Designed miniproteins, single chains, continued (5). Designs and how they scored, part 14

Each design is a single chain, and the fold is of that chain. pLDDT is the mean over its residues in the fold that is shown.

## One batch from the design tools (miniprotein)

Design m16481
Fold by ESMFold2-Fast:
Structure m16481 (fold): chain A 96 residues (1-96)
Amino acid sequence: MRPLSLEEIARVLVATLERLLEYLKQHPDLVSEELLKFVEDGLRKAREYLAQGTEEAIRKALAVFGEVLDKLVKESPEVAGLFRRILGEERARAEA
């Protein structure tokens, strides 16, 4: 397996959150409006950091993804499981 760069990992996580958010918008019964907004806000912040193009900003984007996953694990473990499944698919695509 080819090792992914930090930027490639961050792009995989953006794609994962984008796919998760689309799914959650189609299934509003799975999460609270507060949790949905938290995921949307996290994706926006991560994209803003990645747009800066610095290693420091990429690390901040990765920290935002960690905060989103932590909140999902605590408030909706079923959705956290879905996030991990989508992440596995996006990672496999990036490593091909």
Scores: mean pLDDT 81

Design m16482
Fold by ESMFold2-Fast:
Structure m16482 (fold): chain A 79 residues (1-79)
Amino acid sequence: SLAEEARKAADILEKQGMLEAAEYARKAADALEAGDFDTALRYAAQAWILGAQAAGIASLSEEEIQARLAAFEAKKARL
């Protein structure tokens, strides 16, 4: 599930010392399980921003993050 994938991402972030990004990734997973995709998107965006800042990468726009989540949804529909 997307929520399980988000939790795996959080574990990776935590192992890399990105604790704040990991926490937001877990909140995104919880929101996905609750069916609150808007809240999940916001938490996922925050996890990305914190992770990108820690890695020195420019953050993506909200629209770009939304497009990526839509691509994941399309991939899941194919399963």
Scores: mean pLDDT 70

Design m16483
Fold by ESMFold2-Fast:
Structure m16483 (fold): chain A 66 residues (1-66)
Amino acid sequence: SAEEEARRLVEELGRERGLSEEDIEAATKMVLAWLAGDSATTLALALQASPEAREVADRAIRELRA
């Protein structure tokens, strides 16, 4: 599923960047909200997330769009 691919991609990118499990989970939630088309939730999650989690989420979204 798209959700499974998104989770795998975020975990892979997060591990490469040395993110904590909490930051990987935050990035995953952001990407899943984006995938669902929920802009309000995506923004709310981004405001609570670390810069590192936001960077990984952004990279995952770019890869999923390619």
Scores: mean pLDDT 86

Design m16484
Fold by ESMFold2-Fast:
Structure m16484 (fold): chain A 84 residues (1-84)
Amino acid sequence: MVSDKEVTVGMARIYRGVGLLLYKKGKYEEAAETFLKAAELYEEAGDLEGAAEALRNAARALRKLGKEEEAEELERRAEELAAR
């Protein structure tokens, strides 16, 4: 039986993969949004390391868009999650 947490982690992994593909294609705005969705799903499932990684990936995409302040806020949030 697949638990709700296992389903949520599976969805987070899919969003992370799609985000990486979008990032490679230079679709940084879509990549950032997709990575943020992955981070939300990882955090919901209790995978704080997965959430932190997804937030760092979103921050990288935001930097490509010139959104430095938003990227720094996501990196700070990722550090807080990884330290828990």
Scores: mean pLDDT 85

Design m16485
Fold by ESMFold2-Fast:
Formats: C-alpha cells, sequence, structure tokens
Structure m16485 (fold): chain A 63 residues (1-63)
C-alpha cells in the first residue's frame, strides 16, 4: 500500500493524472475500496490533492 501511495503522489506532482488513475484502479483491484479510501485521504492530508479532486478521481476509478 505505501508503495502505491508514493507512486500515485509522484504521478500527481508531475501532472500525470492518467498514470495516477491507473495506479488507483490497480490499488482498488488488489486491496479493495477501504485501501483506496485510505490512500485518497492521505493524498488530501499531505496537500497533494484537495477534497474535490479526491472525489472526482474516486468517481473515475469506480466508473
Amino acid sequence: MEEYLEKIAEAIKKGDYETALELLKELLREFGVEALGKVMKELVRRGIIDEKTALELGVKVLT
């Protein structure tokens, strides 16, 4: 899980939301919705994304 958080954070910092979305989909597939929620919460807590961006990415991952 920690490795996914770091890779997703780096992708977002580079503006590579396509890679970030693919990594979030892999995280959901491998570790489930609770792990996805935890990673999204940590990205918001670290100031990497805001709450609105987290919601938008969550919708894209689940759709």
Scores: mean pLDDT 82

Design m16486
Fold by ESMFold2-Fast:
Parts: C-alpha cells; sequence; structure tokens
Structure m16486 (fold): chain A 118 residues (1-118)
C-alpha cells in the first residue's frame, strides 16, 4: 500500500507526463496517439487506486478515471460535468494544496482534449 504522500507523488508525476503526451497528441492531431495516452493514463490511475487506502485520494482517482473514460467515449457532456465537479473541489478551501495542484493539471488536460474533439 502506498502512503498518502507516495500516492500524491505518483499522481503528480502521472498528471505531468500524461499532460505533456496529451498536448503533443492534440498538437499533432493524432487521435490514435491521444486514445493510447488516455487508455494508459486510466490504467495507471487504476494501479494507484489499487495501491492506496486513502479515501480522499480514491474518490479523486475515481473522478479522474471517469473523466478520461468520458473523453475516450467522446461523451463531451459527461466530460464537461466532471470537469465542473473537479473545479468545485479546487474551489473548496478544505482541499489540500497538493491535491489542488494535481486537480488543476487534470482540469487543464480535460479541457484540452475536449477542445480537440470538437
Amino acid sequence: MLSREQALEELALLVSEAGAAIQEAVDARDFARLRAVLEEAIARLQEIKANTDDEEIRELLDLMIELYQALLDRDLARAEALVAELERLVADPRTPAMLRAVLDGVIGMGRLVRRALL
């Protein structure tokens, strides 16, 4: 089992790496690469979830997995609703600063992919 700090560190690295790969795929208009990057990101999020018992992190991972799945399914309405839910978590003063930084990265990636699919 990962500690809370280890889970957040792995999540921050994943968000950074996936964000760069998503930006590159979007700029290249390479839908096949974008799909592969999203599928890999979902798989890695599932691995982090399986290795943490922190309820707050698990709930965040579920929202992120659901967002990336909505983007893969081209369910833009669902993706937009999930981005709005993540933005509410960022706006909540009870959300820890480290989680807020990760959430900002995920929101940015979700918006980028949604715009590319339009």
Scores: mean pLDDT 81

Design m16487
Fold by ESMFold2-Fast:
Structure m16487 (fold): chain A 55 residues (1-55)
Amino acid sequence: SEERERFIKLYELSEEEKKRFEEIIGDDIEKLKELIRLIQEEDLSVEEALKVLEK
């Protein structure tokens, strides 16, 4: 999705973060929106926000 690709570019995800992003978020737009909320509203890093959304 375009939203996913824009997120990856905007936050300059590392190779490890991209792998975790794909495993946890994948193509789930609702999870992507929650990830962005956690980063912007709760001031979490990409890694911290991904950890919160991990099953």
Scores: mean pLDDT 79

Design m16488
Fold by ESMFold2-Fast:
Structure m16488 (fold): chain A 73 residues (1-73)
Amino acid sequence: ATLTATAQGDSVVVTADIPGAEKYAVLVDGKPAAVGNSTPFTVAVAPGTHTITVYGFDAEGRLVGKATATVTV
């Protein structure tokens, strides 16, 4: 599993690749921020350091992996 989180202004661009995942859920500081079937995601954040967590789910909704990154905006 891979996760890249890049600051762009007051937002974070999240790119993830989790083997077997067909759906992703993005959390910022443990709070749900985005869901979708493809990356990248763009999520708005307050200034400061944030933990980005991405969960990957297969076609049947089973958790197949997660990745975490830290980003400062």
Scores: mean pLDDT 83

Design m16489
Fold by ESMFold2-Fast:
Structure m16489 (fold): chain A 50 residues (1-50)
Amino acid sequence: MHLERGLELYARGDYEGAIRHFELALAGDPDNELARRMLETARLRKAELE
């Protein structure tokens, strides 16, 4: 599942990779609340680093 991969990447600090996998998780399951929340969080973290 893309959600699990996104969480692994997020934990490693790879926010760009995490964002991509959370986007794919939402494409497959648009009602996935966890993927939506994690996507928002990962985007904010990436923006802070740039």
Scores: mean pLDDT 80

Design m16490
Fold by ESMFold2-Fast:
Structure m16490 (fold): chain A 71 residues (1-71)
Amino acid sequence: LNDEEAKQHALRAKSLAEQGKFEQAATAAGIAAEASSNPKAQEYFRKAKEYAEKGDGEKAAKYAELGVKEL
């Protein structure tokens, strides 16, 4: 587990979601969830992945940012 790695992937997920690259955003958010040591951040990154998979870029970006704030 590495919170700096989780943060890097979460910020990438946010950027990709804002660009409409939903499959790449979902992958990055999933990696952020697995890398994070913080259970609250993991929950937010899993939500970011779920919303990216649904094509909701605004919510995916929001949850990725919320996860970063918990690190």
Scores: mean pLDDT 87

Design m16491
Fold by ESMFold2-Fast:
Structure m16491 (fold): chain A 65 residues (1-65)
Amino acid sequence: LSEEAKELLRKALEALRAGDVETALELVRQALEISPTKSIEQAERLLEEGDVVGAMSALHDALKE
């Protein structure tokens, strides 16, 4: 995972902690364009479905690899 993608995912996680799902989804989509990984794709889908807790977990896993 590139450092640019990791920075976007960290910002997305901060947005989710603040309750800003729209900003988090945009940041996750930007990260996918740079580094399409299964964990980031899963986070995008979970956010689209409204599963914020699941998305935060998927983002944490992507950053901890």
Scores: mean pLDDT 82

Design m16492
Fold by ESMFold2-Fast:
Structure m16492 (fold): chain A 61 residues (1-61)
Amino acid sequence: ALEEILRLGSEGAKAARAGDVETAERLREKIRELGEQHPELAPVAEWVVREIEELIREAKE
């Protein structure tokens, strides 16, 4: 679970930086779902989601 959140976060950040907003948004939602399934990991999932959202915002310039 934690390893999946970190892997998806890395992939989502990479997609966002490459301008692949659709992939980044989809991976962000998967991370959010994992945080909901594993409440003990919610702070990590929320942090990763916010990082991806910020990168998506930057990519939409």
Scores: mean pLDDT 78

Design m16493
Fold by ESMFold2-Fast:
Structure m16493 (fold): chain A 86 residues (1-86)
Amino acid sequence: MEAERRRLADGLLAAASAESGLPVATLRAAVLGDPAARALVEREASPFARGLVEIAAALLRGEMSVDEALARLAELLAAKGAAQGR
């Protein structure tokens, strides 16, 4: 359960890094509440990448279940139009 939340959060941060071009370390700092990193994510990251960071943050804080995170991820992917993942 802990391992599943951590694994999903790590995957979401890696995906957000790939989408935004921001380092995973910067995204992790934003999740941990660094105001400079949060401001950088808000300015440079796409809405999709920001959504991934928010889901990862909620998972790491224990505020969201894995099932809830997967449902939100599905909604984000649908909004992005990434139906084929290609």
Scores: mean pLDDT 79

Design m16494
Fold by ESMFold2-Fast:
Structure m16494 (fold): chain A 73 residues (1-73)
Amino acid sequence: DTAEAVARANAALLATGKAELTPEEVEAAARAGGLSEEAARRAGELAREAGGERVPATVAGQAVAEAAIEAGE
């Protein structure tokens, strides 16, 4: 479900150990968490809009959650 996919994506984000991530890293984490290709791409887009090329981890997590909700996952 949406909560489990978001939790896995957040675990992937935390595993990087980075305080800031690129939109591509956010998309990859969402994909690894089990989001669809469309939802993962959307997470990357939202992250880029919010933080450009240096996305704080908290903003990255929010982008993943919003993309998953939009996709119904």
Scores: mean pLDDT 77

Design m16495
Fold by ESMFold2-Fast:
Structure m16495 (fold): chain A 82 residues (1-82)
Amino acid sequence: MEEEKEKVLKEFEEALRNRSGAEIDQYYEKLKELGLDRVVEQLEINREIAERIVRSTFEALGIPEDASNEELAKAIREILEK
């Protein structure tokens, strides 16, 4: 079971690098099946926080809503860097 959990976490990290929302959601379900509900809950909270930061970034920097995820990630990084 521990090996299975580690495998799912590695696949989740790869999905994050590829920035595929659908794949990330699929791995959330796998983590829940492995009894890692608490980890999934924390990741979902972090996702909501990230979305809120994105909204704040749109307002502060006048970024268009159709901006790419790369542009949004860069803008968030710039805000967090002081």
Scores: mean pLDDT 59

Design m16496
Fold by ESMFold2-Fast:
Structure m16496 (fold): chain A 63 residues (1-63)
Amino acid sequence: DKKIQDALSRLRGNPRNRDAWIELYKVYKEQKKYDELLKWLKEQLKTYPDNPVLKEMEKLAKK
């Protein structure tokens, strides 16, 4: 998905870009791929355990 790849490219330049993380979350949510989103967020949290944006997104995805 080009939108996902674009958001990931922006995150490679600035991993603290909250807007890019939110856009990525919205794309997964709109595609109703919640299980894939949760799996991906858990993988990212292993790499960036102190990232507050990722932690908040995980909470939102879990409801």
Scores: mean pLDDT 69

Design m16497
Fold by ESMFold2-Fast:
Structure m16497 (fold): chain A 58 residues (1-58)
Amino acid sequence: MSEKERALEEARREAERLAEEVREELLAKGVKPEIAETVAAFLGLAVVVEAELAVELA
């Protein structure tokens, strides 16, 4: 696996962790589950996209 592929894989794992933490935090604050899941998924996707762009620019 290339260095860039390893960095992207690590970013995906980090994004999944962040999304889960955000989802749990929103649920704890009383946000509806469907909305919490949507927000967490959106933030996770944003992290992956940013990581892919950063790797492409490096």
Scores: mean pLDDT 77

Design m16498
Fold by ESMFold2-Fast:
Structure m16498 (fold): chain A 55 residues (1-55)
Amino acid sequence: MEMSREEAVKATAGVLRAIGDGIDRGEEVTPEDIKREMLELGVPEEVAEEVAEKL
């Protein structure tokens, strides 16, 4: 089932915040890690791929 646009935006914002925190701690964050985190939150694979590609 597809997530609503508003839910996808909120999930994406949460992932981006977590990535920022990781970078501040000196962690290596890759597009693959971003995609994995988004999928873990239930974001559709197509949306997760698009966000990872744009970062």
Scores: mean pLDDT 70

Design m16499
Fold by ESMFold2-Fast:
Structure m16499 (fold): chain A 55 residues (1-55)
Amino acid sequence: SYEEALELVRLIAEQASEESGKEIPEEAIEKAAEYLAKGDTDKAQAILLKALGAE
């Protein structure tokens, strides 16, 4: 489950980085994957958005 979440989060992070022009740090990807694997999609999304500075 975590490995599947990590792969999905990496794909999302790559797409978001291309769109925003910002690189998402590995620590944010790993944390987002942990929360996603637990079913906490909102927390996973918040971690990625903060890493991108998308506000």
Scores: mean pLDDT 77

Design m16500
Fold by ESMFold2-Fast:
Structure m16500 (fold): chain A 102 residues (1-102)
Amino acid sequence: MLKEVVLTVSRAELDALSAAEREALRERAGALLLEVVDRLEAEGLLTPAQAAALRAAVDAAVAGGLEAESLILAFGARLVEAGVEPERVVEIAQEVLEALRA
């Protein structure tokens, strides 16, 4: 579900973008994912240690040039590993993708 949603929506859009537009999209995706981490920590779905690890991973992935699609997918996988419900992770991925289109 999550992988198919991200691949179907983000790949078609990213294939049409220039390298500079992809870089800007990656930075926006990173910022949105950091907001998600803050929200999930506030909701008690992530411990402070899990939230800190996710923030570091997002920052490293953005700095490393990971495409927005791959960044969102990798982030979702880490949320599942942290114990966040898979259905909630799909909702988060959809929210981030919608925000990226705005």
Scores: mean pLDDT 76

Design m16501
Fold by ESMFold2-Fast:
Structure m16501 (fold): chain A 99 residues (1-99)
Amino acid sequence: PSEEELDREVVEALTLIVDAIYKKDLERGNTEGLDEAIRIYERLIEKFPDNALAYLALGRVYLAKGEYEKAISYFEKAIQIDPDNEEAKKLLEEARKKL
């Protein structure tokens, strides 16, 4: 694997770790973790714009914040990168129903 492939694997692992932290904060009703998660995921997509997991995670954060139009745009981007992602498709439909 190239250095770029290694960095991609590390970014995917970090994305999953941040997602786990965000879900834990959301379960406790703490919205401070949501704003931190947004900052981390935005930085990840700046460096790795093809990171479908980061877009999916941003969509979930905005959905949780009630920002449905932003959630939809991030889920659509995740599906453009990974069209086989059934979770992103399901969440996109859920977000559209909230409008």
Scores: mean pLDDT 76

Design m16502
Fold by ESMFold2-Fast:
Structure m16502 (fold): chain A 62 residues (1-62)
Amino acid sequence: SREEALRLARETAEKAIDLGLSKEQILNVVKLALLEQFSREDVEALMPEVERIVDELVEKKK
């Protein structure tokens, strides 16, 4: 489901941020994690929302 995908995206992004990865690397890791469980079409449709989540999480860590 969309909710499950966004939860996985947030959890994966938080781990990537903790590792000190760049925004581009974080987005790539999240996309790869999502592609393991969801279709490419669903993941591509979610990527704008995933980017907003990553931006929010990065801002909170500053």
Scores: mean pLDDT 82

Design m16503
Fold by ESMFold2-Fast:
Structure m16503 (fold): chain A 64 residues (1-64)
Amino acid sequence: MMDFFGKPTGELAEELKKAEKEMEEALEELRKATDPEEIARAIGRALRAIGDQIDVSIEAGRKA
């Protein structure tokens, strides 16, 4: 349990905000990418961020 320095398990909204920030940054990287390697890397990062967002939503049970 990571309840050190403000990660309460009851505040899944904070985890969701972090996931949204990661996705926003991944999309920004994709938007700036001009090199094929950068594009591939940015796409992979965006997909990972989307996965993290889904996991947080499932844990929250928000749409159960």
Scores: mean pLDDT 66

Design m16504
Fold by ESMFold2-Fast:
Structure m16504 (fold): chain A 68 residues (1-68)
Amino acid sequence: SLTPLEREILGLLLEGPRSVAELARALGVSPATVSRHVRRLLERGLVYRDAAGRYGLSPAGLEALAAQ
């Protein structure tokens, strides 16, 4: 299941791809905290990494967010 912070990350990514720094700033948490959660979301296929190094919402991530 998604943690509350992971759900917030996926919700922000629904608006478009974002960097770790952008997510950290929006959520008021450290980049290290965001990086840890984004790594877990990547491992689960819920986000993807684009050519610019930004993270975007995968179809599986959208489904997981909507199913909550």
Scores: mean pLDDT 86

Design m16505
Fold by ESMFold2-Fast:
Structure m16505 (fold): chain A 56 residues (1-56)
Amino acid sequence: ASPEQLAAAAEARAGPGGEVAREIGLILRALGDRIEEALKEGKTEVPPPTLEEGEA
């Protein structure tokens, strides 16, 4: 298996509009932002982000 082929498969799974990929990208970005903020504060332990409980 090659990483290039895996990337193509992921893009195909996104569908014709790529909306699934966009949605996943937004979730991953929000998760990354939270982790980055905790690390910036110098915390050694970060509670796991809860994606099923939104602020909205």
Scores: mean pLDDT 62

Design m16507
Fold by ESMFold2-Fast:
Parts: structure tokens; sequence; C-alpha cells
Structure m16507 (fold): chain A 55 residues (1-55)
């Protein structure tokens, strides 16, 4: 629960930063890479990532 919320907040921050940096939305591959990196940084379990993707 908490891990999924933290991962979602981190993803939203990265998407906003990427949009500002590149002047365009991140593509699906960049989003997947950001999710993986965020999950590793936050120590999120695969179940938490799946919960985020389902929400």
Amino acid sequence: AADAEALRAELERLLAEGRVEFGRPMDAEQVREALRAGAERLGARPEAVAELMAA
C-alpha cells in the first residue's frame, strides 16, 4: 500500500521533470524505465508495482 503510493508519487515527479527537460511527454519505454528505476530506489516489491499499474 504505502510502497505503491510512494512509487506513484515518484513516477509522477519523474514524468513532470522529463516533460520539462524534453518539452514533450515521455514515451512508453521511458515510462517503463522510470518505473523500474523508481521501484529499485524505493525498494518496492513487484507486487507493489503491479498494484500501481492496476490502479
Scores: mean pLDDT 61

Design m16508
Fold by ESMFold2-Fast:
Structure m16508 (fold): chain A 77 residues (1-77)
Amino acid sequence: MDPEEFEAEVDLALVLIYIGIANIDFDKGRYDEAIEAYKKAIEMLEELKKRYPQFKDEVDKLIKELNERIAEAEKAK
């Protein structure tokens, strides 16, 4: 495995973990915690997009979806 490819996979795995945590918090009504975790995932996705511009379109779509979830959490408070 190429080291750069491995690093991209690790970074993506960490993003997915934060999204998973945020989804659990959202489902439990912990909207402030969910918003914080989604914001961390977005921050990591923006860094991933800078390092791997070939994934820009996929990353931008995911960032949009996470921002929509943040808006839903804010409305549910």
Scores: mean pLDDT 81

Design m16509
Fold by ESMFold2-Fast:
Structure m16509 (fold): chain A 60 residues (1-60)
Amino acid sequence: MKLKALKDLEAKSEEEVSIKKGDIIEILEVVDDENLLVEVNGKKGIIRRLDLRKVSEVIE
């Protein structure tokens, strides 16, 4: 599943990835109820599910 970032989101921890408006985000794995493992521009890291839902739209 792929999403498009509609807004910038800054990483809040070392494990998290930052995204920029217009980035394509691919969900790789559900880590837990709050966290997803994603890939953005060739970088893998964690993003909070609620943060991703607020700043992105599903495209695939």
Scores: mean pLDDT 80

Design m16510
Fold by ESMFold2-Fast:
Structure m16510 (fold): chain A 78 residues (1-78)
Amino acid sequence: LKELEEEIERLREELEEAERLAETDPEGAIPILEKLADELAEVAKRAEELEGERAFELVIEATLLLMRAGVVLRYAKQ
């Protein structure tokens, strides 16, 4: 669980960096955001395979970050 929590935090930081990049270079941000979306979906799936309330919280957290990445990606593609 702690390792998965650390991974989610790292992906959050990478998403914040990609969001910043999307403001100046949306075309360059697209492949990074797509990779982050894939990685966040994988983390959410791994958290779903775990039992307990904490694992469920991690699924929610990863899913919210995935939705956020998807929103930024849609605007970058516009």
Scores: mean pLDDT 83

Design m16511
Fold by ESMFold2-Fast:
Structure m16511 (fold): chain A 68 residues (1-68)
Amino acid sequence: SVEEIVKQLETIFKEEGLSDEDIAEFSKRARELLEVLHDPNATPEQRQAAIDEIVKLVKEALDKIEKE
């Protein structure tokens, strides 16, 4: 489920030392993107956009981990 994936991401972000503020922001963004991928009515274009944004989110999270 989306909730289970988001919970795993929150755990990983916390273990990697992200701030509570950054964990909340990245988890919110991840939830919104994962909801698009779990929507059976999402278009192929919407799914591709969500995948591209997930890649961007991962890169931003890695940058935050390296900075902190």
Scores: mean pLDDT 81

Design m16513
Fold by ESMFold2-Fast:
Structure m16513 (fold): chain A 55 residues (1-55)
Amino acid sequence: MKEEVIKAAKELKENAKDKEKAEEAGRRLTELAGQYAGPVAAMVARAEAKKVIEE
């Protein structure tokens, strides 16, 4: 789980300039976190995805 969340976050960062790909990666990251680690992990994953997209 954790490695897959990190991998999705890295893919999101690498595709940050492509809005469509970044949104898709962020969506996948949030879904993975929610399924495996529950609400707290989903919140953290969403915050990380937003941080990468906005920065």
Scores: mean pLDDT 64

Design m16514
Fold by ESMFold2-Fast:
Structure m16514 (fold): chain A 89 residues (1-89)
Amino acid sequence: MLSDEELETLRKVAFEAVRRLREIAEQASKNNDREGALARVDEFAAELAKKYGHKEVVDAIRAHFKALLERGPEEAARLLGEPTTSLPK
């Protein structure tokens, strides 16, 4: 059962994933290696689905990220570079 604290933890995990996806998108932009980026994302998505059991949510995130990569890794990096959510100090 997910509590508000667990949801906040999931948001942090999601933002960390987004940060990594941004790095992957930037590399894909420079190397034109979309397939390599998708492989890493697929592994991460599988872990999240198994961990939290929210396959539908994970599938939606994966689909959106794939669409962003197809539009342009550079644009994907811009969108993924959004929140540096305030970290606990």
Scores: mean pLDDT 65

Design m16515
Fold by ESMFold2-Fast:
Structure m16515 (fold): chain A 80 residues (1-80)
Amino acid sequence: SMRDELNRVELEATRRFQERLTELLEEGVISEEEAGEMARRFGARLTELLRDYAAGRLSPEEALREALRRIEELVEEARR
């Protein structure tokens, strides 16, 4: 079902984000405060992507790909 696919995309994207966030925190690249801001920005984008998927504008694969792209953009910004 669409709900099961949406849950799968959200879970996978969130899992990948948490892995990258944990790496940055363990490496001392970001503070807990900066981690919170990254989580807020990622959450906003994920919400947009899930909405677009639910509206039929994105496939599950496209939604996940865009979520992963956003994660890497945030990681790159943090490493500047």
Scores: mean pLDDT 86

Design m16516
Fold by ESMFold2-Fast:
Structure m16516 (fold): chain A 65 residues (1-65)
Amino acid sequence: AAAAVAAAVAAIIAAANTLPAATQAAIVAGLEALAVLLALQGDAAKAAAILAALAAAGLSTAAAV
């Protein structure tokens, strides 16, 4: 479920906030890569949930298009 993915991503982001900025940036990049992979697999809802969780945390720099 997309909601479960969003909750898991939010937990990862919360843990990343205790880490150095470089490590946090790597985690964000990994989550964005996972969102792209899910979109390519046709799971747009889970991809959107990951991107929305990153945006809500203020970590996504991707333009909303």
Scores: mean pLDDT 70

Design m16517
Fold by ESMFold2-Fast:
Structure m16517 (fold): chain A 70 residues (1-70)
Amino acid sequence: SSEKEKRERLLRLIGEILRLIGEKLDLEKELEKAKEAGDEERVKKLEKELEELEKEIEKLKKEMEKLEEE
């Protein structure tokens, strides 16, 4: 029971991480466009959004590691 619940939580965490990676790829494309356009303000905003998204991905990866250690 506990192991099954743990596996289900791991799969949900993996799904969430993959979703966030997809969002990261979209933001990276927008950042590339902003850099090509020379839009310094947009570049700064997108870099900050990417930084926050990377922090969320790292947080979920750490949660996954802790769950695997349990």
Scores: mean pLDDT 85

Design m16518
Fold by ESMFold2-Fast:
Structure m16518 (fold): chain A 66 residues (1-66)
Amino acid sequence: TKIVVSGDLTPSQATAAALILMGQEGAEVKVEGTTKIVATGDLSEEQAEAAAEAASKVPGAKVEVE
């Protein structure tokens, strides 16, 4: 499962989103500047949904699960 957080994020917002995604067991998080954060790994559907919901609370964040 792959979770992508994108948008016009400040550095603080990007950091907050990355920390939320890193909180998931088995998640590998890659930060691509302030506009895109990608979490990959062997995530369950429940873990992916929980992480996506939490990340969507970051202002300016657009969250996609792939």
Scores: mean pLDDT 75

